Designed miniproteins, single chains, continued (3). Designs and how they scored, part 98

Each design is a single chain, and the fold is of that chain. pLDDT is the mean over its residues in the fold that is shown.

## One batch from the design tools (miniprotein)

Design m11394
Fold by ESMFold2-Fast:
Structure m11394 (fold): chain A 95 residues (1-95)
Amino acid sequence: MMEEEKKKARELLASMGVPLELAEPLIDTLLEEAKKLGLSVEQGVGAFAGSFFMGKLPKKEEIGKVLEESKLLKGEDVGEIWRNKITPEELIKKR
């Protein structure tokens, strides 16, 4: 049913340097919340990755809020983080 969208989300998250081990349980929620808000898979994944690269992994309940904020104000910022390809390992080393 949603296999193609899940595959696309996984590919995008991997290309952004997000560990799939951390993202895998949240992909279904991410895709559902993105659809509810009228966002593309790319926009939803970008918002999630942006929050993750800021050193805060979104909780399942927070995903909808993160996506809403991305739609209004943070869409450009999360896209910039994606282009910079910041890895989670770099964020961990900074702490």
Scores: mean pLDDT 66

Design m11395
Fold by ESMFold2-Fast:
Structure m11395 (fold): chain A 85 residues (1-85)
Amino acid sequence: MLEAEFTITSSEEIPKGTGTGTLDEDRVFTGTLTLEDGKVYPVKLEIINEESGILTIGDKKYSVKLKAKVEGNKLTIEISDVKLL
């Protein structure tokens, strides 16, 4: 598994936030998201391809655009265009 960090940079559905967690071999990120209002949520991100995924926060699912970069043993993901499914 890769250690991963992610940032939500633009969304009308969710406040901006940052998260940390791990990416498994099935391209699923599991971790914790801290929003700019200070609230903390468990999250799951299913990476569909290099530019899109499905983000789950609690009981809600969102389609997202993403940009991922791997440097050494760390994955950084930028999440944008978050839309409630």
Scores: mean pLDDT 77

Design m11396
Fold by ESMFold2-Fast:
Structure m11396 (fold): chain A 70 residues (1-70)
Amino acid sequence: EPVERALEIARRLVEEEGLSPEEAVGRASGVLLEQGASPREVLRAVAAVYEALGLDEAARRVREGLRAME
């Protein structure tokens, strides 16, 4: 699943390679797009990554944007 894949990639990049949350989100998004994920799936994964990394405000704003796309 795109969300679970993005979470695993982002956590590894932040925890093992010391990348910023924003850089990790960028890398994970790139992988999801390569695998054929839709823009909506990528944004959902981005929100989950921000939440997992403790950036709850950023995650909330991404989720609000997703609701507006309905």
Scores: mean pLDDT 78

Design m11397
Fold by ESMFold2-Fast:
Structure m11397 (fold): chain A 76 residues (1-76)
Amino acid sequence: SSAEKQAVIDLLEELLSKHPELQPYLEYLKSQLLTNNLRAEDVPGLVERLLEALAAAEDKDRAVRQAVVDFLSSKR
């Protein structure tokens, strides 16, 4: 439903406000969450994986995209 999709986006925006390193990826993450019908309960787990991927990565864009793909694969 529209309300469930809005809850996912609201939680993503709240969590990313606490992690400025992920802010450049906000629109990409919104698109991926909505397209793959992820639930609000999945958002904290995705953010944690993204933070781990970024912490040691030289190519941060590649690391974020790969972490999203891996997370989505784990939810299918």
Scores: mean pLDDT 82

Design m11398
Fold by ESMFold2-Fast:
Structure m11398 (fold): chain A 63 residues (1-63)
Amino acid sequence: GPTRLTADQEALRLELIKRVSERIASAKSYEERVEAIREAVEETQRRAEREGRDASFLRLRDG
Protein backbone atom coordinates (compact mmCIF):
# COMPACT_ATOMS: atom_id res chain seq x y z
CA GLY A 1 0.00 0.00 0.00
CA PRO A 2 1.03 3.66 -0.34
CA THR A 3 3.23 4.72 2.61
CA ARG A 4 2.47 8.42 1.97
CA LEU A 5 -1.25 8.10 2.88
CA THR A 6 -2.83 7.63 6.30
CA ALA A 7 -5.37 4.82 6.77
CA ASP A 8 -8.24 7.34 6.59
CA GLN A 9 -6.83 8.92 3.43
CA GLU A 10 -6.55 5.46 1.85
CA ALA A 11 -10.21 4.83 2.81
CA LEU A 12 -11.16 8.08 1.02
CA ARG A 13 -9.18 6.95 -2.04
CA LEU A 14 -11.10 3.64 -2.10
CA GLU A 15 -14.42 5.51 -1.73
CA LEU A 16 -13.43 7.68 -4.70
CA ILE A 17 -12.53 4.60 -6.78
CA LYS A 18 -15.94 3.05 -6.03
CA ARG A 19 -17.76 6.27 -6.97
CA VAL A 20 -15.77 6.59 -10.19
CA SER A 21 -16.50 2.95 -11.11
CA GLU A 22 -20.25 3.42 -10.54
CA ARG A 23 -20.35 6.67 -12.53
CA ILE A 24 -18.25 5.52 -15.49
CA ALA A 25 -20.43 2.39 -15.82
CA SER A 26 -23.17 4.77 -17.09
CA ALA A 27 -20.81 6.85 -19.29
CA LYS A 28 -20.92 6.25 -23.05
CA SER A 29 -18.00 8.46 -24.12
CA TYR A 30 -14.50 9.41 -23.01
CA GLU A 31 -15.67 12.97 -22.24
CA GLU A 32 -18.50 11.71 -20.02
CA ARG A 33 -16.00 9.50 -18.15
CA VAL A 34 -13.65 12.46 -17.57
CA GLU A 35 -16.55 14.58 -16.24
CA ALA A 36 -17.75 11.70 -14.02
CA ILE A 37 -14.26 11.37 -12.51
CA ARG A 38 -14.00 15.13 -11.86
CA GLU A 39 -17.44 15.20 -10.20
CA ALA A 40 -16.59 12.14 -8.07
CA VAL A 41 -13.34 13.78 -6.90
CA GLU A 42 -15.10 17.05 -6.01
CA GLU A 43 -17.92 15.22 -4.19
CA THR A 44 -15.39 13.17 -2.20
CA GLN A 45 -13.43 16.33 -1.29
CA ARG A 46 -16.62 18.15 -0.18
CA ARG A 47 -17.72 15.23 1.98
CA ALA A 48 -14.25 14.94 3.54
CA GLU A 49 -14.24 18.70 4.26
CA ARG A 50 -17.63 18.49 6.00
CA GLU A 51 -16.51 15.46 8.07
CA GLY A 52 -13.12 16.99 9.00
CA ARG A 53 -11.16 14.36 7.06
CA ASP A 54 -7.89 15.17 5.27
CA ALA A 55 -8.43 15.05 1.49
CA SER A 56 -5.46 17.27 0.52
CA PHE A 57 -3.99 14.33 -1.46
CA LEU A 58 -6.99 14.64 -3.85
CA ARG A 59 -6.22 18.26 -4.80
CA LEU A 60 -6.01 18.53 -8.59
CA ARG A 61 -6.24 22.34 -8.75
CA ASP A 62 -3.08 23.52 -7.00
CA GLY A 63 -2.47 26.74 -8.92
Scores: mean pLDDT 73

Design m11399
Fold by ESMFold2-Fast:
Structure m11399 (fold): chain A 85 residues (1-85)
Amino acid sequence: DPSLWITREQVAEDAEAMAKESKNPELAKKFREYAELIRETDLSPEEAAAHLISLAVAYVMEQKGDVEGAVEFLEREIERLREKK
């Protein structure tokens, strides 16, 4: 079902949208860095969905006022993506 497919590009676009909406410049930079790495990484739909969940977690952390936790969480996920190649 094409409507249930999640693509690497869709997840990267969501990350860029989160960067644009972020009130914190450091967190916005981490969302943009994550988006670029997602675009450069060959991901299955399941892997893309996992990264979308990670983005949602960071977004919720910022909404709850835990900006430092959101930055640290995204930095860890970014490093994990870099290690896959």
Scores: mean pLDDT 81

Design m11400
Fold by ESMFold2-Fast:
Structure m11400 (fold): chain A 84 residues (1-84)
Amino acid sequence: AAEKVAEAIRLARQGKGSEAQKLVNEALKELGLTDYTAVVDPFTGNIYILDKNGNVVGLLTAGATVEQIEEALEKIKQGEEVVV
């Protein structure tokens, strides 16, 4: 899951936001986070994690490490808001 999100950040930084967004959403489904949706900001390459109501609960910046991403996804799974 975290490796897919790291690859998505790489794709987002290359302007491939649609491919990046698909890859993060696949990672969320693999983690059982089916009530969450990822959207990629094509301007910054940042990834926003939204809850089922469209509220931002997570922000993964283009500089996030695999370890930071893994910890962030675990916090979101526990119902916490996170920025990395």
Scores: mean pLDDT 78

Design m11401
Fold by ESMFold2-Fast:
Structure m11401 (fold): chain A 88 residues (1-88)
Amino acid sequence: MTPAQIKKAEERLKKELKKKGFDTFDIYSILSKAKKLSEKYNIPLSTVYNITIKVLKNQPLPKNSSKKQKKVYEELKRLIRDIERLRS
């Protein structure tokens, strides 16, 4: 995992969030949550950003994903759903 991989994953996530109509505040909240989950579960930040992109695209995690990665997926899915519900 390199700093360049983290930056590339963050840029991809920001583009996907903008494409889905999330505003700057929502994007910041999601990025902040992803960073906290990376620290909490000791998962690389680039991996957490990629999991967040899968949530946004309604794509499942690979079958061999760790229990920690699955918890990150569910917490991000819940946050994104709650933000979308608040905006609707």
Scores: mean pLDDT 82

Design m11402
Fold by ESMFold2-Fast:
Structure m11402 (fold): chain A 73 residues (1-73)
Amino acid sequence: MSKKEIEEKIRESRRLAEEAGLPFDKGFTAESLLLKEGVPEDIAKKAAKEAGKAPDNKTAAGIVADAIKKAKK
């Protein structure tokens, strides 16, 4: 999954959360994406925590993309 695709998925998750009247959590979205891509749970949780602290969706997407790339090597 590319950085752009991850950024779009984070944006879509935010839209769905807003539509449902729920708070949006970048960390939860990042963890779900990492686990779906087959990243080991320990690595996924660490990367998701870092992505959750990121100032914007683009930075969060970069963290997630890097973790996926490292896990698939």
Scores: mean pLDDT 79

Design m11403
Fold by ESMFold2-Fast:
Parts: C-alpha cells; structure tokens; sequence
Structure m11403 (fold): chain A 56 residues (1-56)
C-alpha cells in the first residue's frame, strides 16, 4: 500500500525530548519547510542567518 501522506510527520516521535534535541530538529524542520515551500534561495538565507547567530 502507498502511505506517503504522513511521511512528513516526524514531530510526533520527537515530542517530549530535551530542549537541545528539539532545537536542532526544529531548525532542521524549518529549513526543510523553507526549501519545500519557498525554495533553496530562502533556505540558504535562513541557514546563513542561523550560522551567523550561532557564531556571534
């Protein structure tokens, strides 16, 4: 059977984890969503901004 309707639901298992893991997953999910919805251009901006914030 084809079950790709819920393939993107990965937050259900993550619910109830520590802040560090949730933060990393949240960033990853955000990046993926940006790529999917807005394209690589916006995703690159997001990643670059996050990198700058983490470094500084």
Amino acid sequence: AQSMENSGDITSSISGTDEQQQQALDQYQRYKQIVEKYGLDEAVRYAEEQTRQARR
Scores: mean pLDDT 64

Design m11404
Fold by ESMFold2-Fast:
Structure m11404 (fold): chain A 98 residues (1-98)
Amino acid sequence: MEEEEKKKLEEETEELLKEAKKKGDEMYKKVEELLKKNPEEALKYAEEGYKEIMELLDKAIELGEKAGEEMKAQAEGMKDAVEKAYEALKKELKEKLE
């Protein structure tokens, strides 16, 4: 029963990480399309998408902590990677607006 509970939490954490990745991929694709038409709208879309992705990753970290140290580390690693990717994207978008 304890092993089954941990496995369920790991699966739920993995689902949140997959959803965050999917939203990230969709956001980047839409931002790339918007950048050619309206860089200001692209920046706003990136900010809104980033907020949603971070909310999913925070949930993944909370569930991962309950599942075990390895799942927590995976969720925290993805959050760090997303934060760094977003800062790079935000810088690029702002440079195109100047």
Scores: mean pLDDT 81

Design m11405
Fold by ESMFold2-Fast:
Structure m11405 (fold): chain A 63 residues (1-63)
Amino acid sequence: DLAVGAQLAVRVGGLSEAQAAYIVELVRENPDWSDEELGRRVAERTGLSVRRAVGIVRALRAL
């Protein structure tokens, strides 16, 4: 979702559009997963720290 990906990129800074889109789709496809589990998968795919990735997932879920 391009609009939500753009909004996420603005809020957390330093994310590419591709990274933001990946995070949005992962959260959308896995609504029952914990922020920590989603954060670990985001960290693995993007190279971000787990702590930062969990924060990004939480920020997205607050949108």
Scores: mean pLDDT 74

Design m11406
Fold by ESMFold2-Fast:
Structure m11406 (fold): chain A 76 residues (1-76)
Amino acid sequence: MKEEAQKRREQLKADYEEAKKRLSPETIELVEKYIETGDDELAKEIFEKVKSPEDLRAIQALRSYLFLEKLEKEKK
């Protein structure tokens, strides 16, 4: 179980780095703000920027990684 959690984190980080290469800086900023605020309006703006299933996957990877990082930082 512990090894699976670490592998998940490594996978999320790899997906996050690929997402950053695929997504525009503007889209990355919108996802970061959404993770910080939970604003539904930002979520809709992000979905409007999805042009392909690959963009959607990149956005979801970015969101998952940033949410995980936020939870870890807030615990400290």
Scores: mean pLDDT 76

Design m11407
Fold by ESMFold2-Fast:
Structure m11407 (fold): chain A 85 residues (1-85)
Amino acid sequence: GADEAEDALSIAAKQGVESVLESTDLSENEALSAINDALEKLGLGTVSGSASDITVTLKTSSLTDDEIEQAKNAIASALKEKALK
């Protein structure tokens, strides 16, 4: 359901943001913006909060496991691309 997908994506977003904040000069706002852009491009939802309380909010409750994996990969790729610039 939505809760399972949101939990999985929120964990992925939190881990990604924490990693780039520790290893790069990216700000929290830049990292969250990159994730929001990736999720909006996929039509899935938004991310909000702070490093301790990052939450992904989905517009749909019917994501497949494959769609969740693609969203996780999109989050990771967006953060990596932002960190390289």
Scores: mean pLDDT 77

Design m11408
Fold by ESMFold2-Fast:
Structure m11408 (fold): chain A 85 residues (1-85)
Amino acid sequence: SSVIQRVAVKHGGLPEDVTEEEVFEFSKIVRELREALIKAGREDQISAAIKELGKAFAEGRRKGGVEAGIKAARDKLEEIKKSLE
């Protein structure tokens, strides 16, 4: 993953104890988010949207572990994508 994605993960409020696999899965979700926002002409909203994904991931992870965190981040991605249509 890019330096930007790692910085975005940390700035999104993710726990420091996240695994390399969790970072990889989250970075895939962030990539899909960036592609969707660029396609919609909303590049200026990318950093704020990454923070929202990070918040959803952290909350889901706290309540139901890693799988729940990844699901919560994907659900937030789908919510954002719907808002672009």
Scores: mean pLDDT 77

Design m11409
Fold by ESMFold2-Fast:
Structure m11409 (fold): chain A 57 residues (1-57)
Amino acid sequence: SSTGAGAAAGGAAAMHGGADVETSGRVGEQNALKSGGDGAAGYAAGRAAARGDPPGL
């Protein structure tokens, strides 16, 4: 149920670790798929988190 939050957190953590926006998107996608959610939504959430955009607002 927390696929979007987990994807955004993963993307933000990747960015903090020196990853770029695309890598943060991939981390978000993987987190979403691991949770049984939509990979495309996870990718978008990860990228938004990396850019500082709030994916849940």
Scores: mean pLDDT 67

Design m11410
Fold by ESMFold2-Fast:
Structure m11410 (fold): chain A 78 residues (1-78)
Amino acid sequence: SREEIEAQVKSLSHEERLQLAQQLSQQVIDLLEQQGVDQDNLDLFRQQAQQAIELGKKNEEVADLLVVSLQLMLQHLQ
């Protein structure tokens, strides 16, 4: 559930959230590719995810939001 994901993410350190965001971004890209998403859209998602991770390095709330959002997206793609 969303509440379980949010509780789990809150237990992580800032560094752990950034590492997890990198891993989850790649998992989302892999699943989107398996579902036949166009390469231009996959490249756009990769670019946006990388920019969000860079912003998350300077802002803990952005890192938290990014991990929660990516985990929710993975639940919908599986």
Scores: mean pLDDT 85

Design m11411
Fold by ESMFold2-Fast:
Formats: C-alpha cells, structure tokens, sequence
Structure m11411 (fold): chain A 74 residues (1-74)
C-alpha cells in the first residue's frame, strides 16, 4: 500500500522528467527498474504498460522489450 503510493509519485516524476519525449520516458523507466527500488520498479512497469497500449508500433515494441528485461529482475 505504501509502495503503491510511492510508485504513483515516482511515475509522475518520470513523466515530468521525460519532457513529453516517449523515447526519454522509455529510457528513464528502464533505468528506474535497475535501481532495486520497488516503488521505482512498479512506476516503470506502469509507464511501460501504458506505452505498450499507446498504439505506436515502435514504442510498443521497445516497451515490450524493456518490460521483458524488467520482468527477469523481479
């Protein structure tokens, strides 16, 4: 429950840091997943799931690849 609240905050921070650039958002989400912080990992997974559902083929493909790598760390 506390992790969920922290993950929501981290998700908003990552979105803001990306400055509306989907490639930057993807990169920041992957880096967040490597920190070992459960809230950052949860935030990055939520962002990547959103990108998978974006309807942009290249973004979906990159997000699926990133999500698979994060899944191996969990």
Amino acid sequence: MQIGQQAQQKRQELIQQSEGDLDKLLELSVEASKTGDEALISASMTILNGLILSGNYDVTRKALEASTEIGKLM
Scores: mean pLDDT 72

Design m11412
Fold by ESMFold2-Fast:
Structure m11412 (fold): chain A 64 residues (1-64)
Amino acid sequence: VELSPLEKKIVELLLKDPSLTGEEIAEKLGISKSTVVKELKRLAKKLGLENASEALFKIYLESK
């Protein structure tokens, strides 16, 4: 699976600190929270998890 440069940065941030919120990732990368959500959905689809984008987002929100 080929990740975009932005998807790679998001994954790398989460691997270093899995407790990061969507807003914190957005601020660190200089993008909007909505862009982070879109990239997470694209990442889930690239991993063959077409219904997992909501699950990833939910896990992410619960990991506060």
Scores: mean pLDDT 66

Design m11413
Fold by ESMFold2-Fast:
Structure m11413 (fold): chain A 100 residues (1-100)
Amino acid sequence: MLSKEEQKELLRKAMEEVTEYMIKNPNASSDEIESYLVELLEKEKASNEVQGDALAILTVVLSAIKNNWSVEETRKFMESLGMEEYEIELAEEMLEKIKS
């Protein structure tokens, strides 16, 4: 089992890879994007906690895109859910790259 630091690094890399997948596949469904992320995390033997965190971040990002939320609106929503700063920063980075 990976250390907590290795799990955070795995989470960051998985979110970067899923972001690139979304940019390259603009017509991909939410289910296809989620399946891609799950496959990445399982291949890297991510813990159930990291898998849950990754799916929560992805769900927020997909909702932000669908509803045309700003980065600031997305941050406030994640803060209202009690999400940690590193998770919020990952979602912000994803949205900035997708909007570019």
Scores: mean pLDDT 83

Design m11414
Fold by ESMFold2-Fast:
Structure m11414 (fold): chain A 76 residues (1-76)
Amino acid sequence: SEAVSDVARTALEAAAAGSSVSDVERAVRDTAARHPEISGVESEVVGERGDRATLRIRVTMTDGSVTEIEVEVRRD
């Protein structure tokens, strides 16, 4: 899906740029809002080590399909 790919690209690019958890969550939310086929987006910190956090992003589509993406980002 172009919508899921756009969210994944946004998360990966923000992570590569050294963005924090809050910055990545905001960027992903902004990207998802541009796609009417996305019914929901949730994010959760599932691990932390030093200055890094593992952020899990769950994208739910209007057809009920779910995609999960994990990125390693900077802690806030």
Scores: mean pLDDT 84

Design m11415
Fold by ESMFold2-Fast:
Formats: C-alpha cells, structure tokens, sequence
Structure m11415 (fold): chain A 67 residues (1-67)
C-alpha cells in the first residue's frame, strides 16, 4: 500500500530527527539523521556522526502503524 509506505517514511523521518537531536544533545554536534524508502516498502533510518553511526530498517507500513 503506497499510502502506508509514505506514512512509514514520514514516521521514519521523525525518528531520524529525534535521533539526531539526541546525539547532538549527548555531545556529537556532527550528528545527522536521515530516512529513506528502500525498494519502495522498507523504511531505513541512518544516524551518522563522529561519535558513532548506525542504520536500522523496518517495514514502512508496520512503522506507520506503530507511530
């Protein structure tokens, strides 16, 4: 469902923003959070910074229901 996938991407963007703010608050001013859709249906959230990085994936429609 394209609408659910778009909603999941929006939820992932909000999560990425929160993770970026949290990392910066913990002393990483270089931290950048981003979100994208992979294969049209998987929401991928990435946090990158000099104090660490990580990537997490979830089904976009599932993330939309959880948000």
Amino acid sequence: DEAANRAGLEAARRLAEGMEEGARARGDPTAVGSARLVDGNVAEVTLEGERGSGTARSDAAELARAA
Scores: mean pLDDT 81

Design m11416
Fold by ESMFold2-Fast:
Structure m11416 (fold): chain A 71 residues (1-71)
Amino acid sequence: MKISDEKLEKLVEFLKLYNLKPEDLLKESEDNESAIEVVQYLSGLKVTGKLDEETKKVIEEIVKEVKKRGL
């Protein structure tokens, strides 16, 4: 997994500030661009703000982990 537990917790807190759930980032929306950039930064991906294939895979893994841990 490209994101550590510490980074996952930081991401969840950041998303709460935007009233977003991780699964909301899978929707193509300009309102989500800043949140996608944060995901890319914390996951070590190139920060583009675009929902590309690699970014989608990371978000899907975050969604699975959040559901698994009850975050």
Scores: mean pLDDT 74

Design m11417
Fold by ESMFold2-Fast:
Structure m11417 (fold): chain A 85 residues (1-85)
Amino acid sequence: SLEELIEEFEKKLRELAAKEPSPLIKKEAELLIEEIRELAKTDPELAKKIIEKMTKMIEAGEPLSKIILEGEVEIGLYLMKQALS
């Protein structure tokens, strides 16, 4: 289910954030979690796609900052598209 995917993603992202020395990147991780939960209320299929992409990046050992940036870009593109159409 989408809720199980969100919970598992939150757990993995918070585990990475716990090891992150930057307080700013830790805060950005929590903001991304909130944004994904809000996106899941309006576009659950896109939320699932973004979670799956970011989960693959976590599994590949990508830096937390890069994972957050990719998630923010995907969400930003969605919000821009909604504002334009």
Scores: mean pLDDT 86

Design m11418
Fold by ESMFold2-Fast:
Structure m11418 (fold): chain A 91 residues (1-91)
Amino acid sequence: SRDAQIRQMVADGTLDPVQLARVFDIFDTDGDGYINGGDFFNTLRSFGYNPSADEIMAFVRMGDTDGDGYINYRAVMRSMGIVLTPAQAAA
């Protein structure tokens, strides 16, 4: 159900996947595809989105596979069905 809710947020345009990916790349200072959970939350706030605690916890549970407090934001985005079109990827 949580995966469906997150996919619905992307479909509704509440979560802009292209802009979100760009900001995550900026916060990914190590370039390893992981960001701190606090940075993940602050990123969502920076877009003017006020996610519920349940939504934030869903992201953490999906992205924190190592249990170290760092979220694989690319894996989270993929699980949400966030895909760039070939035209957008080529541009």
Scores: mean pLDDT 60

Design m11419
Fold by ESMFold2-Fast:
Structure m11419 (fold): chain A 81 residues (1-81)
Amino acid sequence: VEPSREERLAKLREFLEREKVPEELAERAIQVLSDATAENAAETRARAVEIRDELVALGMEETARLVEMELQDFIDELLAA
């Protein structure tokens, strides 16, 4: 659903900026959410895990958890539709 995706993208952008996530990882997280479809769900989940692991490596464990949850929740919604 486009309105839900737009709302999630806006919220994710604000969160990433507030948490001072490196621009490269922030852009990748936004692209993962933007590109997510039911067809590419497995690939999108793998990308979400990769972003999480990179954030954990930077010592941003709580931020990593919240980003992964947001991306995974959106993918779950797409698969349930």
Scores: mean pLDDT 81

Design m11420
Fold by ESMFold2-Fast:
Structure m11420 (fold): chain A 95 residues (1-95)
Amino acid sequence: STEHSVELLVETGWEKGVALYFVANQYINDGDIDGAVYLAGQLYEEGWYKTARRILERLVRRFPDHGGAWRLLGQVYRQLGDFDTADRYYSLSQR
């Protein structure tokens, strides 16, 4: 049901990246880790790399065992040109 919150906010005039960021933070607060990672992936696909990084850094601080979050964070750092940090986070995704 919370998945529809992004669509509702966009319909009410929110920019998609802002709506994704807002709802992803709600998922983190609710402990829906997979939902938050999914929305961070949508931010990544939309080219909002710095915003996706913010969500994913919060996720891995709170849930350091989530390999999917570390993998996506590695992809984000690669897009931002920080290849050394990307490689380190890819390694953490294998744990």
Scores: mean pLDDT 83

Design m11421
Fold by ESMFold2-Fast:
Structure m11421 (fold): chain A 98 residues (1-98)
Amino acid sequence: AEERAVELITELVKKLNEGVDAAEAGDLEKAREYFEEAKELARELGEVLGDPETAERVVELVEEALRAAEAGDLRRAALLGVAAALVAVGGLVDARLA
């Protein structure tokens, strides 16, 4: 399932970047949509990896990123998005080593 996990992480990163870009443009409706799609990708990643705890952590970081974006803190939103992506990559690395 490595190929599927890489695909999901790639789409997760894309949706997080699109969410931040939409928020920077002032389109909070689109930003929310992209962040919700990112959460769904994180949940599917957890199922593919057999690691629901990693999925929950990624979802939590995405929710924090959305809250930061809605508050106008776009720098914090972007950094939380990067943190979510790194946790997702870490989950894939851990799954390969197990």
Scores: mean pLDDT 86

Design m11422
Fold by ESMFold2-Fast:
Structure m11422 (fold): chain A 68 residues (1-68)
Amino acid sequence: SVEEELNRIVMEVTRRLLDAGVPVEEANRKAVELYRKYKAKLDSGEMTVEEAREEAFKEADEWIEKLK
C-alpha cells in the first residue's frame, strides 16, 4: 500500500539522519514533517511513490549537509 511504502521511506530517512548524528528527537520531528508532506501529495495524486522516495532522500541529504 501507499501507506506502507511511505512508512518505509520515512524509516530510511530517519536511519540516515541518525547515522549522521542527528538527535533522536530532531530526527523524529523531521520524519513526521516529511510523512505529512508526502502523504498529502501521494493522496492527491500529485506525486508517485518513486518520486516521493527520490525527493525525501534528497531532502534528508540537504538536512544532513546543513549540519556541516
Scores: mean pLDDT 84

Design m11423
Fold by ESMFold2-Fast:
Structure m11423 (fold): chain A 90 residues (1-90)
Amino acid sequence: MKYRVHLYKETGPGEFEFVGSLEVSEEEAEEVKSRLGERDALLEGILSKFGKVVAAGWIKVKDLPEPLRELALSAGLKDEDIVGVGIVEV
């Protein structure tokens, strides 16, 4: 099964800016999921239009596995920044 990881930046309370997304393996998706904090129901709701949401939460950029960390850094985020992460089945 294929998965896509979507990255978001919070620009204000409840306001999210899309950073980017990458297609990942099931193994890579499980690694990301294991590093996420508490489930975010609002972020999950936003992502539901893209497919079945497996997980949604927040993580520091430095704790993202490659190539997702590179994607976040290339979008102008820093290692200590917190990024929203959604994992969707495609």
Scores: mean pLDDT 81

Design m11424
Fold by ESMFold2-Fast:
Structure m11424 (fold): chain A 101 residues (1-101)
Amino acid sequence: MKLTVYMSSEGEDSEFYKKVVEKLKELAKKEGIEVEVVDIGKGNGFIVEKDGKKLIGMEVSPAEGGPRVVGDFLEFPPLESVDEEELAEAVAEVIYEELIA
């Protein structure tokens, strides 16, 4: 089983998405799932796919209550408004619940 993350290595939020990926790898390892990262080049995109289902990362302002899934979108608050490490863990947990668990 494989979960694929599409992200920009040169995006403004690339360090945040790397933190999400590391937390997601820890969660996926417990289920025997491999996490593959594909660099989409320039931009600030973040997309997670497993078994044909995808979640598209989207900053929403204002966003109350932390990260959530709305349709195919993974909505989360602006990074400047929150603790990035706590948000990265919460985002990884939401991805895990939607695609892995």
Scores: mean pLDDT 77

Design m11425
Fold by ESMFold2-Fast:
Structure m11425 (fold): chain A 57 residues (1-57)
Amino acid sequence: MPTPMEISIQQFSLLADTVDRLMEAERAGNEDEIRRVEENFREQMKRLKELYDQVES
């Protein structure tokens, strides 16, 4: 089973990829894609928070 630290590293890696995708969408001027990537970023942040909440318990 992955440790909380391993999962955190994976989630931060996914967040970095999401930021890169957001920057690419911004450069392309695709508003629909920007909103889609932004929603994905929020979902990744939510998963990271859930992980830390479980460890806190």
Scores: mean pLDDT 73

Design m11426
Fold by ESMFold2-Fast:
Structure m11426 (fold): chain A 60 residues (1-60)
Amino acid sequence: TEEFANEIAEEAKELAKKYGGEKAKQIVAEKYGEKIQSLSDEEADYVSAKVNAAIDEGSK
């Protein structure tokens, strides 16, 4: 979970830097949404929080 969250967060941050936060969220949801949804609620919350923080750091 932690490794998975870190990988997605790093990619999301780079996407946010290139395309902005809203587009980055869209791409992440499209690419990883099903995988995140398949996690437990606690794990999904952890991944989502980390991804959102990374997007906020990389975006406007």
Scores: mean pLDDT 77

Design m11427
Fold by ESMFold2-Fast:
Structure m11427 (fold): chain A 100 residues (1-100)
Amino acid sequence: PLPRLQRYLRLSPELKAFLAKLGYTEDVVTAGELFSLLRAYAVEEGKATIDENGNGYIDVSDTPLGKALGIEKFDMNDQDALLDALLRAGLVEELPEPPK
């Protein structure tokens, strides 16, 4: 198998609708590309916030993505947890090999 960030994911229609606002129209994406797109989505649609300790995060609780995943905070550094949440929610399907 490819390294996790190089694996191909099929996007659900729901997730494609979120990413269409960013101009992304592909049906399949690598996990690394998806993380970059979701980061861009969180920056565009979410609200930059600072916690009690002065650490910055993006509040996605009021976004369609945050509601679909059941998350309030987008962690820009935890790609694996985000990918696992997407897989569990059925928003992406991991492909065994790249589609040709």
Scores: mean pLDDT 70

Design m11428
Fold by ESMFold2-Fast:
Structure m11428 (fold): chain A 68 residues (1-68)
Amino acid sequence: GTSAVLTLDSKDPKEAVAALEKKYPDIKLGDLTLGPNGLYYGAVLSPPGFAVFGPEGDKSKLIVSSSE
């Protein structure tokens, strides 16, 4: 499996998706949706996996993980 981590000033999940796809053009991410813990969750469409986006100190962090 492969993991990627992005630290962002923005708390907007759409900006997090755009930043990930700009940095890693081979990674395709679906929409991030608000979950019960106040974190955003999404599916990684290619390679198959998941993404979590939420606050990390004074910034936000997007964590992308493939189970393969």
Scores: mean pLDDT 77

Design m11429
Fold by ESMFold2-Fast:
Structure m11429 (fold): chain A 70 residues (1-70)
Amino acid sequence: LSEEEIEELVKRAEKHLDEARQAFAAGDTQRARDHLLEVAKIAHRLYKAGHTEIADRLLEEATRVAAEGL
């Protein structure tokens, strides 16, 4: 992955995390889960590309969002 591609993936994951938080606040757990799944897909792609530290941070954030929302 290029540096630009990594930045784009991180920004997309951050948007999904924000959307998941908003969905949980609205009581829409299914929508929140869909957004968290998108974060997991992005993290997995970063993991495969060797960017394990970034992937771990995104997954930790997703876990925190889920714990706070549930």
Scores: mean pLDDT 87

